Designed miniproteins, single chains, continued (5). Designs and how they scored, part 35

Each design is a single chain, and the fold is of that chain. pLDDT is the mean over its residues in the fold that is shown.

## One batch from the design tools (miniprotein)

Design m17274
Fold by ESMFold2-Fast:
Structure m17274 (fold): chain A 61 residues (1-61)
Amino acid sequence: DDAEKSAAAAKEAAAKGDAAASAVGHYQMGLRGNREKGLEGARAGTAGDAEAAAEGSVQAA
């Protein structure tokens, strides 16, 4: 259970990294165009990952 709790935390941290990468990707695509949209997407991504972390604890068995 301690290991499962650590796994859930690691999953949350990984999604936060993905959200940041998403913002960078949009920045490159727009060069100066759609970076703000990428930043909003990054924020939405971290919120979704928080829900996924909660689901992980429910599926821990």
Scores: mean pLDDT 53

Design m17275
Fold by ESMFold2-Fast:
Structure m17275 (fold): chain A 60 residues (1-60)
Amino acid sequence: MREELVAVAAEALRAEGLSPEEAERLARALVDALLAGSPDAEMTPELVATAARVYAHSRR
């Protein structure tokens, strides 16, 4: 479910040092981008958390 993926991504982003507000905003954008880019791909919480951590690392 999209909300579960957003929550997982937001937790990963907060662990990487983003504020809760920024983490939630970016998590929604990231999950939406992943789903739009691969509509038939199986989006797991693990994949989304990994993508969020990679994104946060790229921002530093």
Scores: mean pLDDT 75

Design m17277
Fold by ESMFold2-Fast:
Structure m17277 (fold): chain A 85 residues (1-85)
Amino acid sequence: SPKENIKNLVKEVKEFVDKALDEARARATSPEAIELINKAKEQVDELIRKAEQAIDEGNYDEALKLVKEAIDVTRKAVAEVRRLE
């Protein structure tokens, strides 16, 4: 079903972004890089939670948009940490 497909997508994205941010945090040595990753983790967790709520409400377009935003936040945070290190 469309609901099950979107739920599986959100789960896979959550696993991917959590791993990417955890790996970036493990490599981060500066306080600035650590704070940036911690902020990104908080933002990503909120976006994923909102996406899961949107699915429960039947708003699949919103859920997909929030998941794409979580990926973008993760990508930008990882790139910025690499620039700072």
Scores: mean pLDDT 88

Design m17278
Fold by ESMFold2-Fast:
Structure m17278 (fold): chain A 74 residues (1-74)
Amino acid sequence: LTEKEKKTLVTIAKLTVEKNKPPSQKEIAEALGVSQSTVSKRLKELEKKGLIKRTKSGRIVLTDEGIKVVLELL
């Protein structure tokens, strides 16, 4: 994983805990201080690696493997 991908995963975890619900792409972009297009590219790579999934409503959820990776980064 790149450092930017790791930071994105940790941010998803943090937002999920703080809001008690999966974050949107916009919320992740705002938290990271980057454009939505930048986040979209990172999320696509993380989904390809099996670390996140998108809900039917477009919200971002960590997979079991994604949670495991986040715990190793903390």
Scores: mean pLDDT 85

Design m17279
Fold by ESMFold2-Fast:
Structure m17279 (fold): chain A 61 residues (1-61)
Amino acid sequence: DEIKKEIADYLVETYGLPEEKAEELAKEIVEAAGSEEKAREALEMLKQGYSPEAVLNKLKS
């Protein structure tokens, strides 16, 4: 999925996560979002300064 790759790349570049861990986290975010539109909203939240943990908590709530 294109959005999953964009999230993983952002996590590697911004937070310095290992590529494997960034891919796992991106997959979790996409699955928690449930749609491509919600996954893009999650990426925008990350770009606004929300932590990956905060984004996941919002998606799972």
Scores: mean pLDDT 82

Design m17280
Fold by ESMFold2-Fast:
Structure m17280 (fold): chain A 66 residues (1-66)
Amino acid sequence: AEEEVRAWLREKTDLSDEEIEKRYEMNREIAEKILEVGRDYVRWQLERATSPAAKARLEADLARLE
């Protein structure tokens, strides 16, 4: 996954390996923040879920985001 992103950038851009790594680090930080917000939102929904089916689905979603 991570190496696939680096390979795609090497193939599709004229960026140096150093520039690719810097851009990759920035994208990783953004992705980590998105996942954090996603986890918090799922937890917020889980606290409000009343049906067993909804709780099971949200617990599975939370596990997938961790």
Scores: mean pLDDT 72

Design m17281
Fold by ESMFold2-Fast:
Structure m17281 (fold): chain A 61 residues (1-61)
Amino acid sequence: DLQAKFAQAVALAAQAGEAARAGDLDTAIRLLEEAKSVAADLPGFSALLDAEIRRLRAQQA
């Protein structure tokens, strides 16, 4: 069910956003990787998650 997968990925991405605002970039990246795994069948959304993961990793460097 693509709608259920999208809802789950959105919820994980929202949790990642909360972690990032708290300064916990490691947790934020982990949650986005989980969201990307759930959204594997959603190429547009998966690409957006991948871009956000790359942005957060750049902040850690």
Scores: mean pLDDT 82

Design m17282
Fold by ESMFold2-Fast:
Structure m17282 (fold): chain A 57 residues (1-57)
Amino acid sequence: PVKLSPLEAKALSLYLELVNKQGLSEKEALRKVAEELGISVKTARERVKKALAKMGL
């Protein structure tokens, strides 16, 4: 079972959309996730990394 916090789920969903559907690089996708969520790029990276780890990715 995957247990993501609401912020981790939102960050991961946006990141995957930007990378897989829009073809953005990891760095560009994290910048856009940070802007959309009103958080720092560092925080966006940490949230995405945690979500990916929890999902076994």
Scores: mean pLDDT 80

Design m17284
Fold by ESMFold2-Fast:
Structure m17284 (fold): chain A 58 residues (1-58)
Amino acid sequence: SEEEKKLEELKKRVIDAAKFYGRELTDEQARKLAEEIYKKTGFDEAEADRWLEEYLGK
């Protein structure tokens, strides 16, 4: 589905963002965070990036 493709793209962004902040996430952990971000922000990339910075940048 289109939603599933967007969640997979968001999961990859989560993994890349985590690496930037010195974290290693499992695929399952990254998927769970992607689903959380989707619930909070939809698929708005700017809002998702802001949420990731707040979550991982601490």
Scores: mean pLDDT 79

Design m17285
Fold by ESMFold2-Fast:
Structure m17285 (fold): chain A 75 residues (1-75)
Amino acid sequence: SAVIDALEKILKETEEKGLSMDEAANRVAQAFGELKVPAEVAQLMGRILEQAKSDPSATPVEALERIIEAVKQLA
């Protein structure tokens, strides 16, 4: 899946560069726009990121892993 591949690339970049939650979220939003991801998938991603931002213990890597698993379940 092009969506999974893009998310895994963003996950690796987040781990390697130490991207913040907002930076990781911006990368995901850009990739989803480029891939013309359906609104339902984009909304699910938005909810997971919003929930992660509200949790001070959540890391950007954990948020991305959760998004990847959710997208895999929708495939």
Scores: mean pLDDT 79

Design m17286
Fold by ESMFold2-Fast:
Structure m17286 (fold): chain A 60 residues (1-60)
Amino acid sequence: MAEASARQLGLSLDEYRELLRRQLEEARQRVEEYRDSNVAKAVGAELLVATLEEELEELE
């Protein structure tokens, strides 16, 4: 579904890959930020990391 997602955002596949990499970095930072303060948000960020990694694999 990565191609469809890129199209919905009006992005090329290369731009979409860059967006996903940036989002992945942000999600990893959120995991660290919430690890000890908000477990629910930390878990949500971990799930987002897994989802973004899967999307990037589809583009390779």
Scores: mean pLDDT 76

Design m17287
Fold by ESMFold2-Fast:
Structure m17287 (fold): chain A 64 residues (1-64)
Amino acid sequence: AASLTEGLPKEVAEELEKRLREAMEELKKATGRQVPVAIGRVLRVIGDMLDLRLKILREEEAKK
């Protein structure tokens, strides 16, 4: 989890960590057919984290 927010500004990392916690809470509360949907939500948040990390790394590389 920590590695997924590495290189992100503190404010963005905190927001993504909150979103991940919310998605994890949804997964814990999910029952039956809602479980795969809740898993999809968690994966979506992780995907957003990776996309933002890649964009920031790309911007930092472009500045050099």
Scores: mean pLDDT 73

Design m17288
Fold by ESMFold2-Fast:
Order: structure tokens, then sequence, then C-alpha cells
Structure m17288 (fold): chain A 76 residues (1-76)
């Protein structure tokens, strides 16, 4: 029985690690989008870059929340 819990924790940690990696990828993509917007120097392009950043974070937040729910439900 203890082995099942250890495996669940290990798998949970691996999944959390993947979500962190995806979060960093989202941050880098947002930073790159901002650099491109700054290079073009247009104000309306700045709004687009902010939108991309927020959309990326929202998607990442939902994925993380769903993963946490599944993990918590499994641990119950």
Amino acid sequence: MEEERRRAIEEGERELERYREEEELSRRAAEEARRIAEERGKEHVGHAAVGINEAGREVNRRLGEEARRKLEEFLK
C-alpha cells in the first residue's frame, strides 16, 4: 500500500516538473513577443504582446489547476 502512494507522489512530481517547464516556455514566448513588439515600436503592437502573455498564462494556469485537481482527487 505504501508503494502505491510513493509511486503516486513520484508521478505527481514528474507532472509538476513538466508543468514548470511549460510555464518557462510560456514565459520565454511572452518575452520574445514583447521584444518583437518593442522592435516594431508601435503602441497597438504592445497591446497584442500583452494579450499573448495573458493568454499564455491563463492557459498555463488552467492546465496547472486541472492537474492539481486530478492529483488531489487521486490522493483522496
Scores: mean pLDDT 63

Design m17289
Fold by ESMFold2-Fast:
Structure m17289 (fold): chain A 82 residues (1-82)
Amino acid sequence: MNDEKAEELKKKGIEAYRAGEYEKAAELFEEAVKLAESLRLKAEALGNLAIAYDRLGELEKAKEYQKEAKELLKKAEEEEAA
């Protein structure tokens, strides 16, 4: 299932982020976003991607992904509440 692979990539991205490997973390989070089928998982991966880009000094990309993550998270919460 694509969500299982996306979750694995998200976890690897978090490990890379904790190691200070922000470029690697961003790459892993981008792959997680591409594979994520659930809105919540995609929103979480986008949020992590925004944090990674913030650490890389890519502030405009970080803001863009943060906004996208917030919108998808809101949509996921609405879907889960329905």
Scores: mean pLDDT 84

Design m17290
Fold by ESMFold2-Fast:
Structure m17290 (fold): chain A 71 residues (1-71)
Amino acid sequence: SKELEELREKLERLREAFERATTATQLLVLIHELERLKKEALELNTPEGRELAREAEELIEEARRRKEELE
């Protein structure tokens, strides 16, 4: 579906943003965007949406840990 494709593209862009992040503020923005992505993925009510939400959650946890280290 178009919605799934758009969400997958967003997740890939957010992964790239995570790799480039150097400040706590950048990580905060990233976490917010990932939480939105996770919600939208779960609203699809599909196995692919749930898998995408799981990947987003893993990245959220990594971003939160890194943000804590920078604070």
Scores: mean pLDDT 87

Design m17291
Fold by ESMFold2-Fast:
Structure m17291 (fold): chain A 56 residues (1-56)
Amino acid sequence: MSIEEVAEILANKGYTEVAKQIKESSKEEAIKIFREHLKSLGASDESIETAIEAIE
């Protein structure tokens, strides 16, 4: 899964601001933003790392 696909999924779920920030950021910054977003939703550290490992 690409970081662009992650941003598109988030936008479709109504997280348009987070999706925009991810699209406008470098890959490293986008991963950081995505990690912080998942943490804000109450995701476990294990779930967050699994999601990040799926990003190519």
Scores: mean pLDDT 79

Design m17292
Fold by ESMFold2-Fast:
Structure m17292 (fold): chain A 94 residues (1-94)
Amino acid sequence: SMLELEVRLTQREVAPDGTVLLSFALYDKATGEKVGGVLILLDPARRRALVRVTMTDGTVLQAELDVPEGASLEEVEARAVAVAKELAQRALAE
């Protein structure tokens, strides 16, 4: 069964080269229990985003996203968070 996941931002950092690092904690919304963490690396110059999910059991899943032409940072962050939730659901289903 799929859990309803809550995502909470824990860190936002912008590097001198414009690379954005976002860290989030993942929680089971029903129980409040932490189930994992998310790292998102946005590289606007290369038009790429890396999403890495690390579950509390040590399972690691990752995906890369293209940054579409004209996409805002907020749109890319929202897509990356959606992908992170999908990765976490796959890990929790196994």
Scores: mean pLDDT 82

Design m17293
Fold by ESMFold2-Fast:
Structure m17293 (fold): chain A 73 residues (1-73)
Amino acid sequence: MELASKEEVVQFLIDAAIGYYALYLLTGNEEFKKKAEEYVKKASDLMGLSPEQTKALLEEVKKRAEELVAQQR
């Protein structure tokens, strides 16, 4: 028994990746970049994505993080 569906878990992981990458852009701390990449990998694994699709997801996460940082400024 789990309170989250697979789709909800994937959304959480992607949102976490965006947040961590945004923190990396704001602080320059490489640990946040590594955390963002870890969460993208976890989401990719749950979705059964190919390496090419995983790279596309990581690029999307980076774009959304950059937009989030631009809006925060």
Scores: mean pLDDT 81

Design m17294
Fold by ESMFold2-Fast:
Structure m17294 (fold): chain A 60 residues (1-60)
Amino acid sequence: SEKEEVLKKIRELILEEASLTVEFMLALLEGDEKKAEELLKEIEKIQKEIEELLKKYKEL
């Protein structure tokens, strides 16, 4: 069902966000400010996608 497909995408994005968050923390520990900034932007993009999918899920 479309509802199950939306949930699957949300789960995949949450796992991607978690993975990128770990990479972001490692970049901060290594002092790689440029990599940390790039990773933060990717995390923000994924968070927006999750918010949009959650809104869609509520309407299904």
Scores: mean pLDDT 89

Design m17295
Fold by ESMFold2-Fast:
Structure m17295 (fold): chain A 70 residues (1-70)
Amino acid sequence: MSLKEKLLKKIGEILAVIGEIFDLERELERAKEEGDEERARELEREIEELKKRLEELMKELRELSEELDK
């Protein structure tokens, strides 16, 4: 598999995680509107975990991009 193919696959993984974050943020807004503070806290924790995963994936993407630029 080429570096370009690895980069594109990593971008796809990043987009999938971003989509999950957006879905959870939408659920978080609903929980806040309903006054469900417990559900809101659970969703905030899940969003933070996904954001950490996104940071890891973005770091991997940056490393792959630097290899491609060589």
Scores: mean pLDDT 82

Design m17296
Fold by ESMFold2-Fast:
Structure m17296 (fold): chain A 67 residues (1-67)
Amino acid sequence: SGEELVKRALELERKILEAEKNKEEDQLAKLSKEYSKLEEEIKEDEEVMDKYLEKRLEEKKREEAEK
């Protein structure tokens, strides 16, 4: 479903940030490819895209507060 798609995209975003911080180039390449594919699928559905943007902003605000 669209909600699962959004949740998975946010999870991949977090894993990508971790891989970047740890200089895990192989993991980063793999995760980035998965993320790009998922992002394309999200873009095809306006409702899913809207949900994704809202959730993404919320998660980013939380992460910035934890820094």
Scores: mean pLDDT 77

Design m17297
Fold by ESMFold2-Fast:
Structure m17297 (fold): chain A 63 residues (1-63)
Amino acid sequence: MTTEELRQLARKLAEELGIPESVAMAGLLLYRQGFTPQEIAEMLGIPLEVAEKIKAAADEAGL
């Protein structure tokens, strides 16, 4: 996945989940580094449900 593809995914997630694009990007990068949805939720201060949706999008994108 290219940086541009990752940014497009982050923007889509930000609009769908009602979070800042920077938070969606951080969540995707943390998931790629091996953090769990629970750990991502705690680190970014977002609901676990939002972190799980970031994981689902990352899995679909092959991250």
Scores: mean pLDDT 82

Design m17298
Fold by ESMFold2-Fast:
Structure m17298 (fold): chain A 56 residues (1-56)
Amino acid sequence: SPERALEVAAEFFAEKYGVPAERILALVKAGREEELAELVGEKYAKFLLKLYELAK
């Protein structure tokens, strides 16, 4: 499911970049693309936001 895919992606990027998965998910849910891009890069920030839109 898109929701499960978002959870798995958040955990993956949390491990890769050394930030909490909860922080990534909070930024995704708030639509904070610029802050999310600072953590995971612009390409992955857009990818995560797209997954969230599909999970709604």
Scores: mean pLDDT 84

Design m17299
Fold by ESMFold2-Fast:
Structure m17299 (fold): chain A 117 residues (1-117)
Amino acid sequence: SLDDYVKQLMLQLIDSIKSHPNASIVKYPPDLSILPDLSKIVPNPMSLSTIEQLVKDGKIKTLEELRKLIEQMYDNYKKYFSKDSAYYLEIEELYKYAQELLDKAIAEYERKKAELA
């Protein structure tokens, strides 16, 4: 089905983002011993593993919902790190990569949808 197709597409996209060299900071739920006071700046920090689980559980069903969660995740970490930090630049590069993958996935989904119409 088209729903099964988009679920697999989203999981493949998340795996690609997780494989990026800059993904380590956002890959798992934040370790507050490494990122002190993160919870004071970001009340509900998101991670790629949490997003992946939400997709697997069927709680995220569209590429647009996935895009919004990824955007929220990166905005949260950019608020935590100073603009002069190497981590800020690494997160920006990862976010640009994720946006390129999302745009490609959306185009692929629309192509698949047109084939089935």
Scores: mean pLDDT 82

Design m17300
Fold by ESMFold2-Fast:
Structure m17300 (fold): chain A 57 residues (1-57)
Amino acid sequence: MEKVEFIKEVIENVIKKRPDISLEELQALIDKMAEHYGLSEEERKEVIEYAKKLLEK
């Protein structure tokens, strides 16, 4: 199972439930999930950039 795709789906669901969520709160959540699932620095950056793109809508 691709960890990055799973985390991206979780981030999409979080934004859907909380469209007012700040990027700082999302970064904190991504950092915690990256630690838990053992993401590389590159994978972590990919998820953060994805979250930024979703918030810029």
Scores: mean pLDDT 79

Design m17301
Fold by ESMFold2-Fast:
Structure m17301 (fold): chain A 72 residues (1-72)
Amino acid sequence: SLEREKRGLGGDYLVRLRPDLRGEDMTQAMLEIEKIGGKIVGVGSDRTIAVETDASLEELRAIPGVEEVIPL
């Protein structure tokens, strides 16, 4: 379930990338997360990334290729 997946990944936020992103675009989105001080602590299914950061939810949502951001 989604709840078990959230607990398995850890982090402050669960970031879901757009379903049409592939290869280089996914790498760029992950680099932009790291650029704003996000630490990628896990990568799940459906292009979902667990992130530890002091950055705001709005800063994460502003990254190109981010579909949604879920606080944990």
Scores: mean pLDDT 75

Design m17302
Fold by ESMFold2-Fast:
Structure m17302 (fold): chain A 80 residues (1-80)
Amino acid sequence: TDELVRRAAELMVQGQRALDAGDVETAIRLYREARRLLEEALGPDHPGVADALEGLGRALEKAGRLEEAARYFEEARRIR
């Protein structure tokens, strides 16, 4: 729905701000929720889901969780 997409976009903006502020744990949580909402609204193979997965990957990379980050970047790449 438009509401889920709008909410996900809001969460992704908040996630980027959290990353810029160094609040990695908040960014991870926000990008995970954005992914969930976008999958529900648009399906798992939509480019919007890839955007959320890339955000999650960046947050995990900043957390030093490099293997987990790499998996999400690869998942996003497959969707595109």
Scores: mean pLDDT 84

Design m17304
Fold by ESMFold2-Fast:
Structure m17304 (fold): chain A 64 residues (1-64)
Amino acid sequence: ALEKGKEAYRAGKYEEAVKYFEEALAEDPDNVEAWAYLSAALFKLGKDKEAEEYLQKARELAGA
């Protein structure tokens, strides 16, 4: 799921990337990388507030 999300993100398929990152988080909710990429994809889609919330989650899990 995470790798497919990264592939979709690089291809500019941000809605598809969000779907795969959500799948990765359903499998491992402590996956910092999945939260970070989900945030990045949401920023690309213009969902800034939601992206900021998930970015904060990634930082908390990374020990910040």
Scores: mean pLDDT 80

Design m17305
Fold by ESMFold2-Fast:
Formats: sequence, C-alpha cells, structure tokens
Structure m17305 (fold): chain A 100 residues (1-100)
Amino acid sequence: SKKEEILEEMKRIVEGLKKLLEMAEKEGIHSPEAEKLLEEMERILKEAEENDFSLEELEKKYQEIAKLAAKAARILAEKSTNPEVKTYALILYKELEELL
C-alpha cells in the first residue's frame, strides 16, 4: 500500500542518519545535537508504526522526519573535518532537500 511505501521510506531515512552518525563516531566526531535529532526521528517513526494514521498524517510525519534528518546531516557536514563523513553528510542533506 502507499502507507507501507511511506513507512519504508521513513525507515530508510532513519537508517541513513544512523549510519552517518556511526561513521562520524568511528572518526571521533560527536554531535549531541545530531544524536538528539535522530532520537526524535526514531520517536516519530515508532508512533507511525504503532498507530493506524491516515495517508495525509503519514505524509506529514514523513516530511517532519526528512526535515530533522536534513538538519542533522547539515550539522555533521559543517562540523566534520573528515572528508568521507562530510561527503556522505552533504549527499544525504542534498537528497533530503530535494524531497522537501
């Protein structure tokens, strides 16, 4: 269903930011701000999975997750001196901005 597709896309965005934060942590880059944004995204995703929301409500939550992920990716891109982390963060940020 279209609802299942939106949930899968939300999960993909959350997993993408999780991977980026893991890459940053391995390089000694820590951002409490980006970590807090991921926690908020995981909370929204859990609510979306546990409740039978309308398609419009899911699309709103999808946009909220995308906005939070874009903000986190931007923070990591700006704060990182590691080229791989910075490149991945910038790519994720640009992809998410195109979805909004």
Scores: mean pLDDT 86

Design m17306
Fold by ESMFold2-Fast:
Structure m17306 (fold): chain A 63 residues (1-63)
Amino acid sequence: ASDEEVEYQAELLRQAALEAGLSEAEAEAIRDAFLARVAAGVPTEDAVVAAMEEIRRRVAARA
């Protein structure tokens, strides 16, 4: 994916985390982790899945 597409996906994941009830700091951590995975050569699709799983885990921990 292009850098613009990766950045757009990162922002969507940050917004998804906030919508799920996570804090701004948690949402930023999820965005940063996604960007780090993509930078390390993880396919964007797999990095999105990993980020969504992290959102679900954090939401479950807050229940």
Scores: mean pLDDT 83

Design m17307
Fold by ESMFold2-Fast:
Structure m17307 (fold): chain A 75 residues (1-75)
Amino acid sequence: SELEKLLAEAEAAFRKAVEAKAAGDKEAAAAHLEEAYALLEEAAEALAKEEGLSVEELREALEAARARDLATIAA
């Protein structure tokens, strides 16, 4: 399914972000985190469409989490 594909891609992006952070590459870690959260936003939209749910609050929560994680990497 589209949801399963998006979640798998997001997981791969998070794994790359963790690997980059462990290597001390803050720029690569931030780039992979941005990709992972973008994929999670698409997954939230796909889930909301399938279940007939609102996606707005989920998108806001994901955007806040992304901003926090990026700030943590930048520090």
Scores: mean pLDDT 80

Design m17308
Fold by ESMFold2-Fast:
Structure m17308 (fold): chain A 67 residues (1-67)
Amino acid sequence: SSLRLQQRADRQVRRSESSIRRSSQAGPQGMQIVLRGGLRWAGGLGSLGPRYRRRLQQTADQMLRQS
């Protein structure tokens, strides 16, 4: 069901956000590699994709501003 898909996607996006935050310690390049993986995953979520893509991008942008 769409609810279970959304719940799984919410767990996965939290993992991706944590990976983005950790990889930011390696610098922008390391973080961008992790971000690209998350965006590719989110692209497979159909109508939910844009929401999760925006969330991942916002997390990456926040980490860049803390540099």
Scores: mean pLDDT 80

Design m17309
Fold by ESMFold2-Fast:
Structure m17309 (fold): chain A 96 residues (1-96)
Amino acid sequence: MEKVLLRVDGGTPKAVLDIVEAMQKASGIELEIVSLGMGAGAAGGLAGNARAVVAVSSSATPEQYQAMLDVLEEAQKKGERADVGIEDFRKQLEAL
């Protein structure tokens, strides 16, 4: 089964997991977390940011993908760092 890898950034592991759960609930697509790590702040600061890589089915409908994008855009609007994940995801959808 072909899968698209989506990167999701957040301020904490809980924030990242909440975003992934919200995407799964909104789209109805089961998401597989393939990695979850803590990032350092810029220039070697403290590890205060979390990043997940999630595997998403490439067989999902455009409407299901849009539902996931809507969750990521709402998270970014609320101050969560999901912007890099949104742009990468959008480009991967256009390449399908």
Scores: mean pLDDT 65

Design m17310
Fold by ESMFold2-Fast:
Structure m17310 (fold): chain A 84 residues (1-84)
Amino acid sequence: MALEEAERIAEEAKETLLRAGASEEEAERLREQILAAAEELRRMGYSDEEVVELVRRAALEAVALAAEKAGDLALAAELRARAA
């Protein structure tokens, strides 16, 4: 199910932010945003495959931006390459 896969993506994004030194509150906020985005895309009629791809890219970009703001430019570059 798209929501189960989106939950996995959200959990991975949260774990990556915590490893990058983000607060628990910031990491949980990103997780909630990813899940909300997945639910909205499903409601709009996107397929499970489309929802998973879109939220995966969005999650990687969001974590990359957070890593960049934290000064971890190497992690930011790696995450952006994976999003492309």
Scores: mean pLDDT 79

Design m17311
Fold by ESMFold2-Fast:
Formats: structure tokens, sequence, C-alpha cells
Structure m17311 (fold): chain A 60 residues (1-60)
């Protein structure tokens, strides 16, 4: 298993966690969502990057 695959999985889990937190009304740090979106773009995971950006808009 490559480190790149592990990072992609970690980013997807982080996005799911942020989505759950937003639905529960818990605080989500916009800077963390921006970092997730950027890292997902660098890894070529456009779906995860897009999802993180959608959550960022909801958190503002």
Amino acid sequence: MSLEVARRVGLRIAVIGAEIDLELGLPVDPAELEAIAREAEELGDERTARRARELLERAR
C-alpha cells in the first residue's frame, strides 16, 4: 500500500467527519476544510476536493 493511497483515504474520512459535525451543529474549522481541499487537489482526488469545498461553503 502506498503512502499516497493512505493519504487519500485519510482525507475522505476527514471530509465525512466534517460533514457529520456540520449536520450535528458542531463547529468545523474552515481552515481545516481549505487544507483538505488543497491536499486532495494535489493528490488528484477531485471528488474529495469538491466535497471539501462544498462543506466549506456550508460552514461560512
Scores: mean pLDDT 80

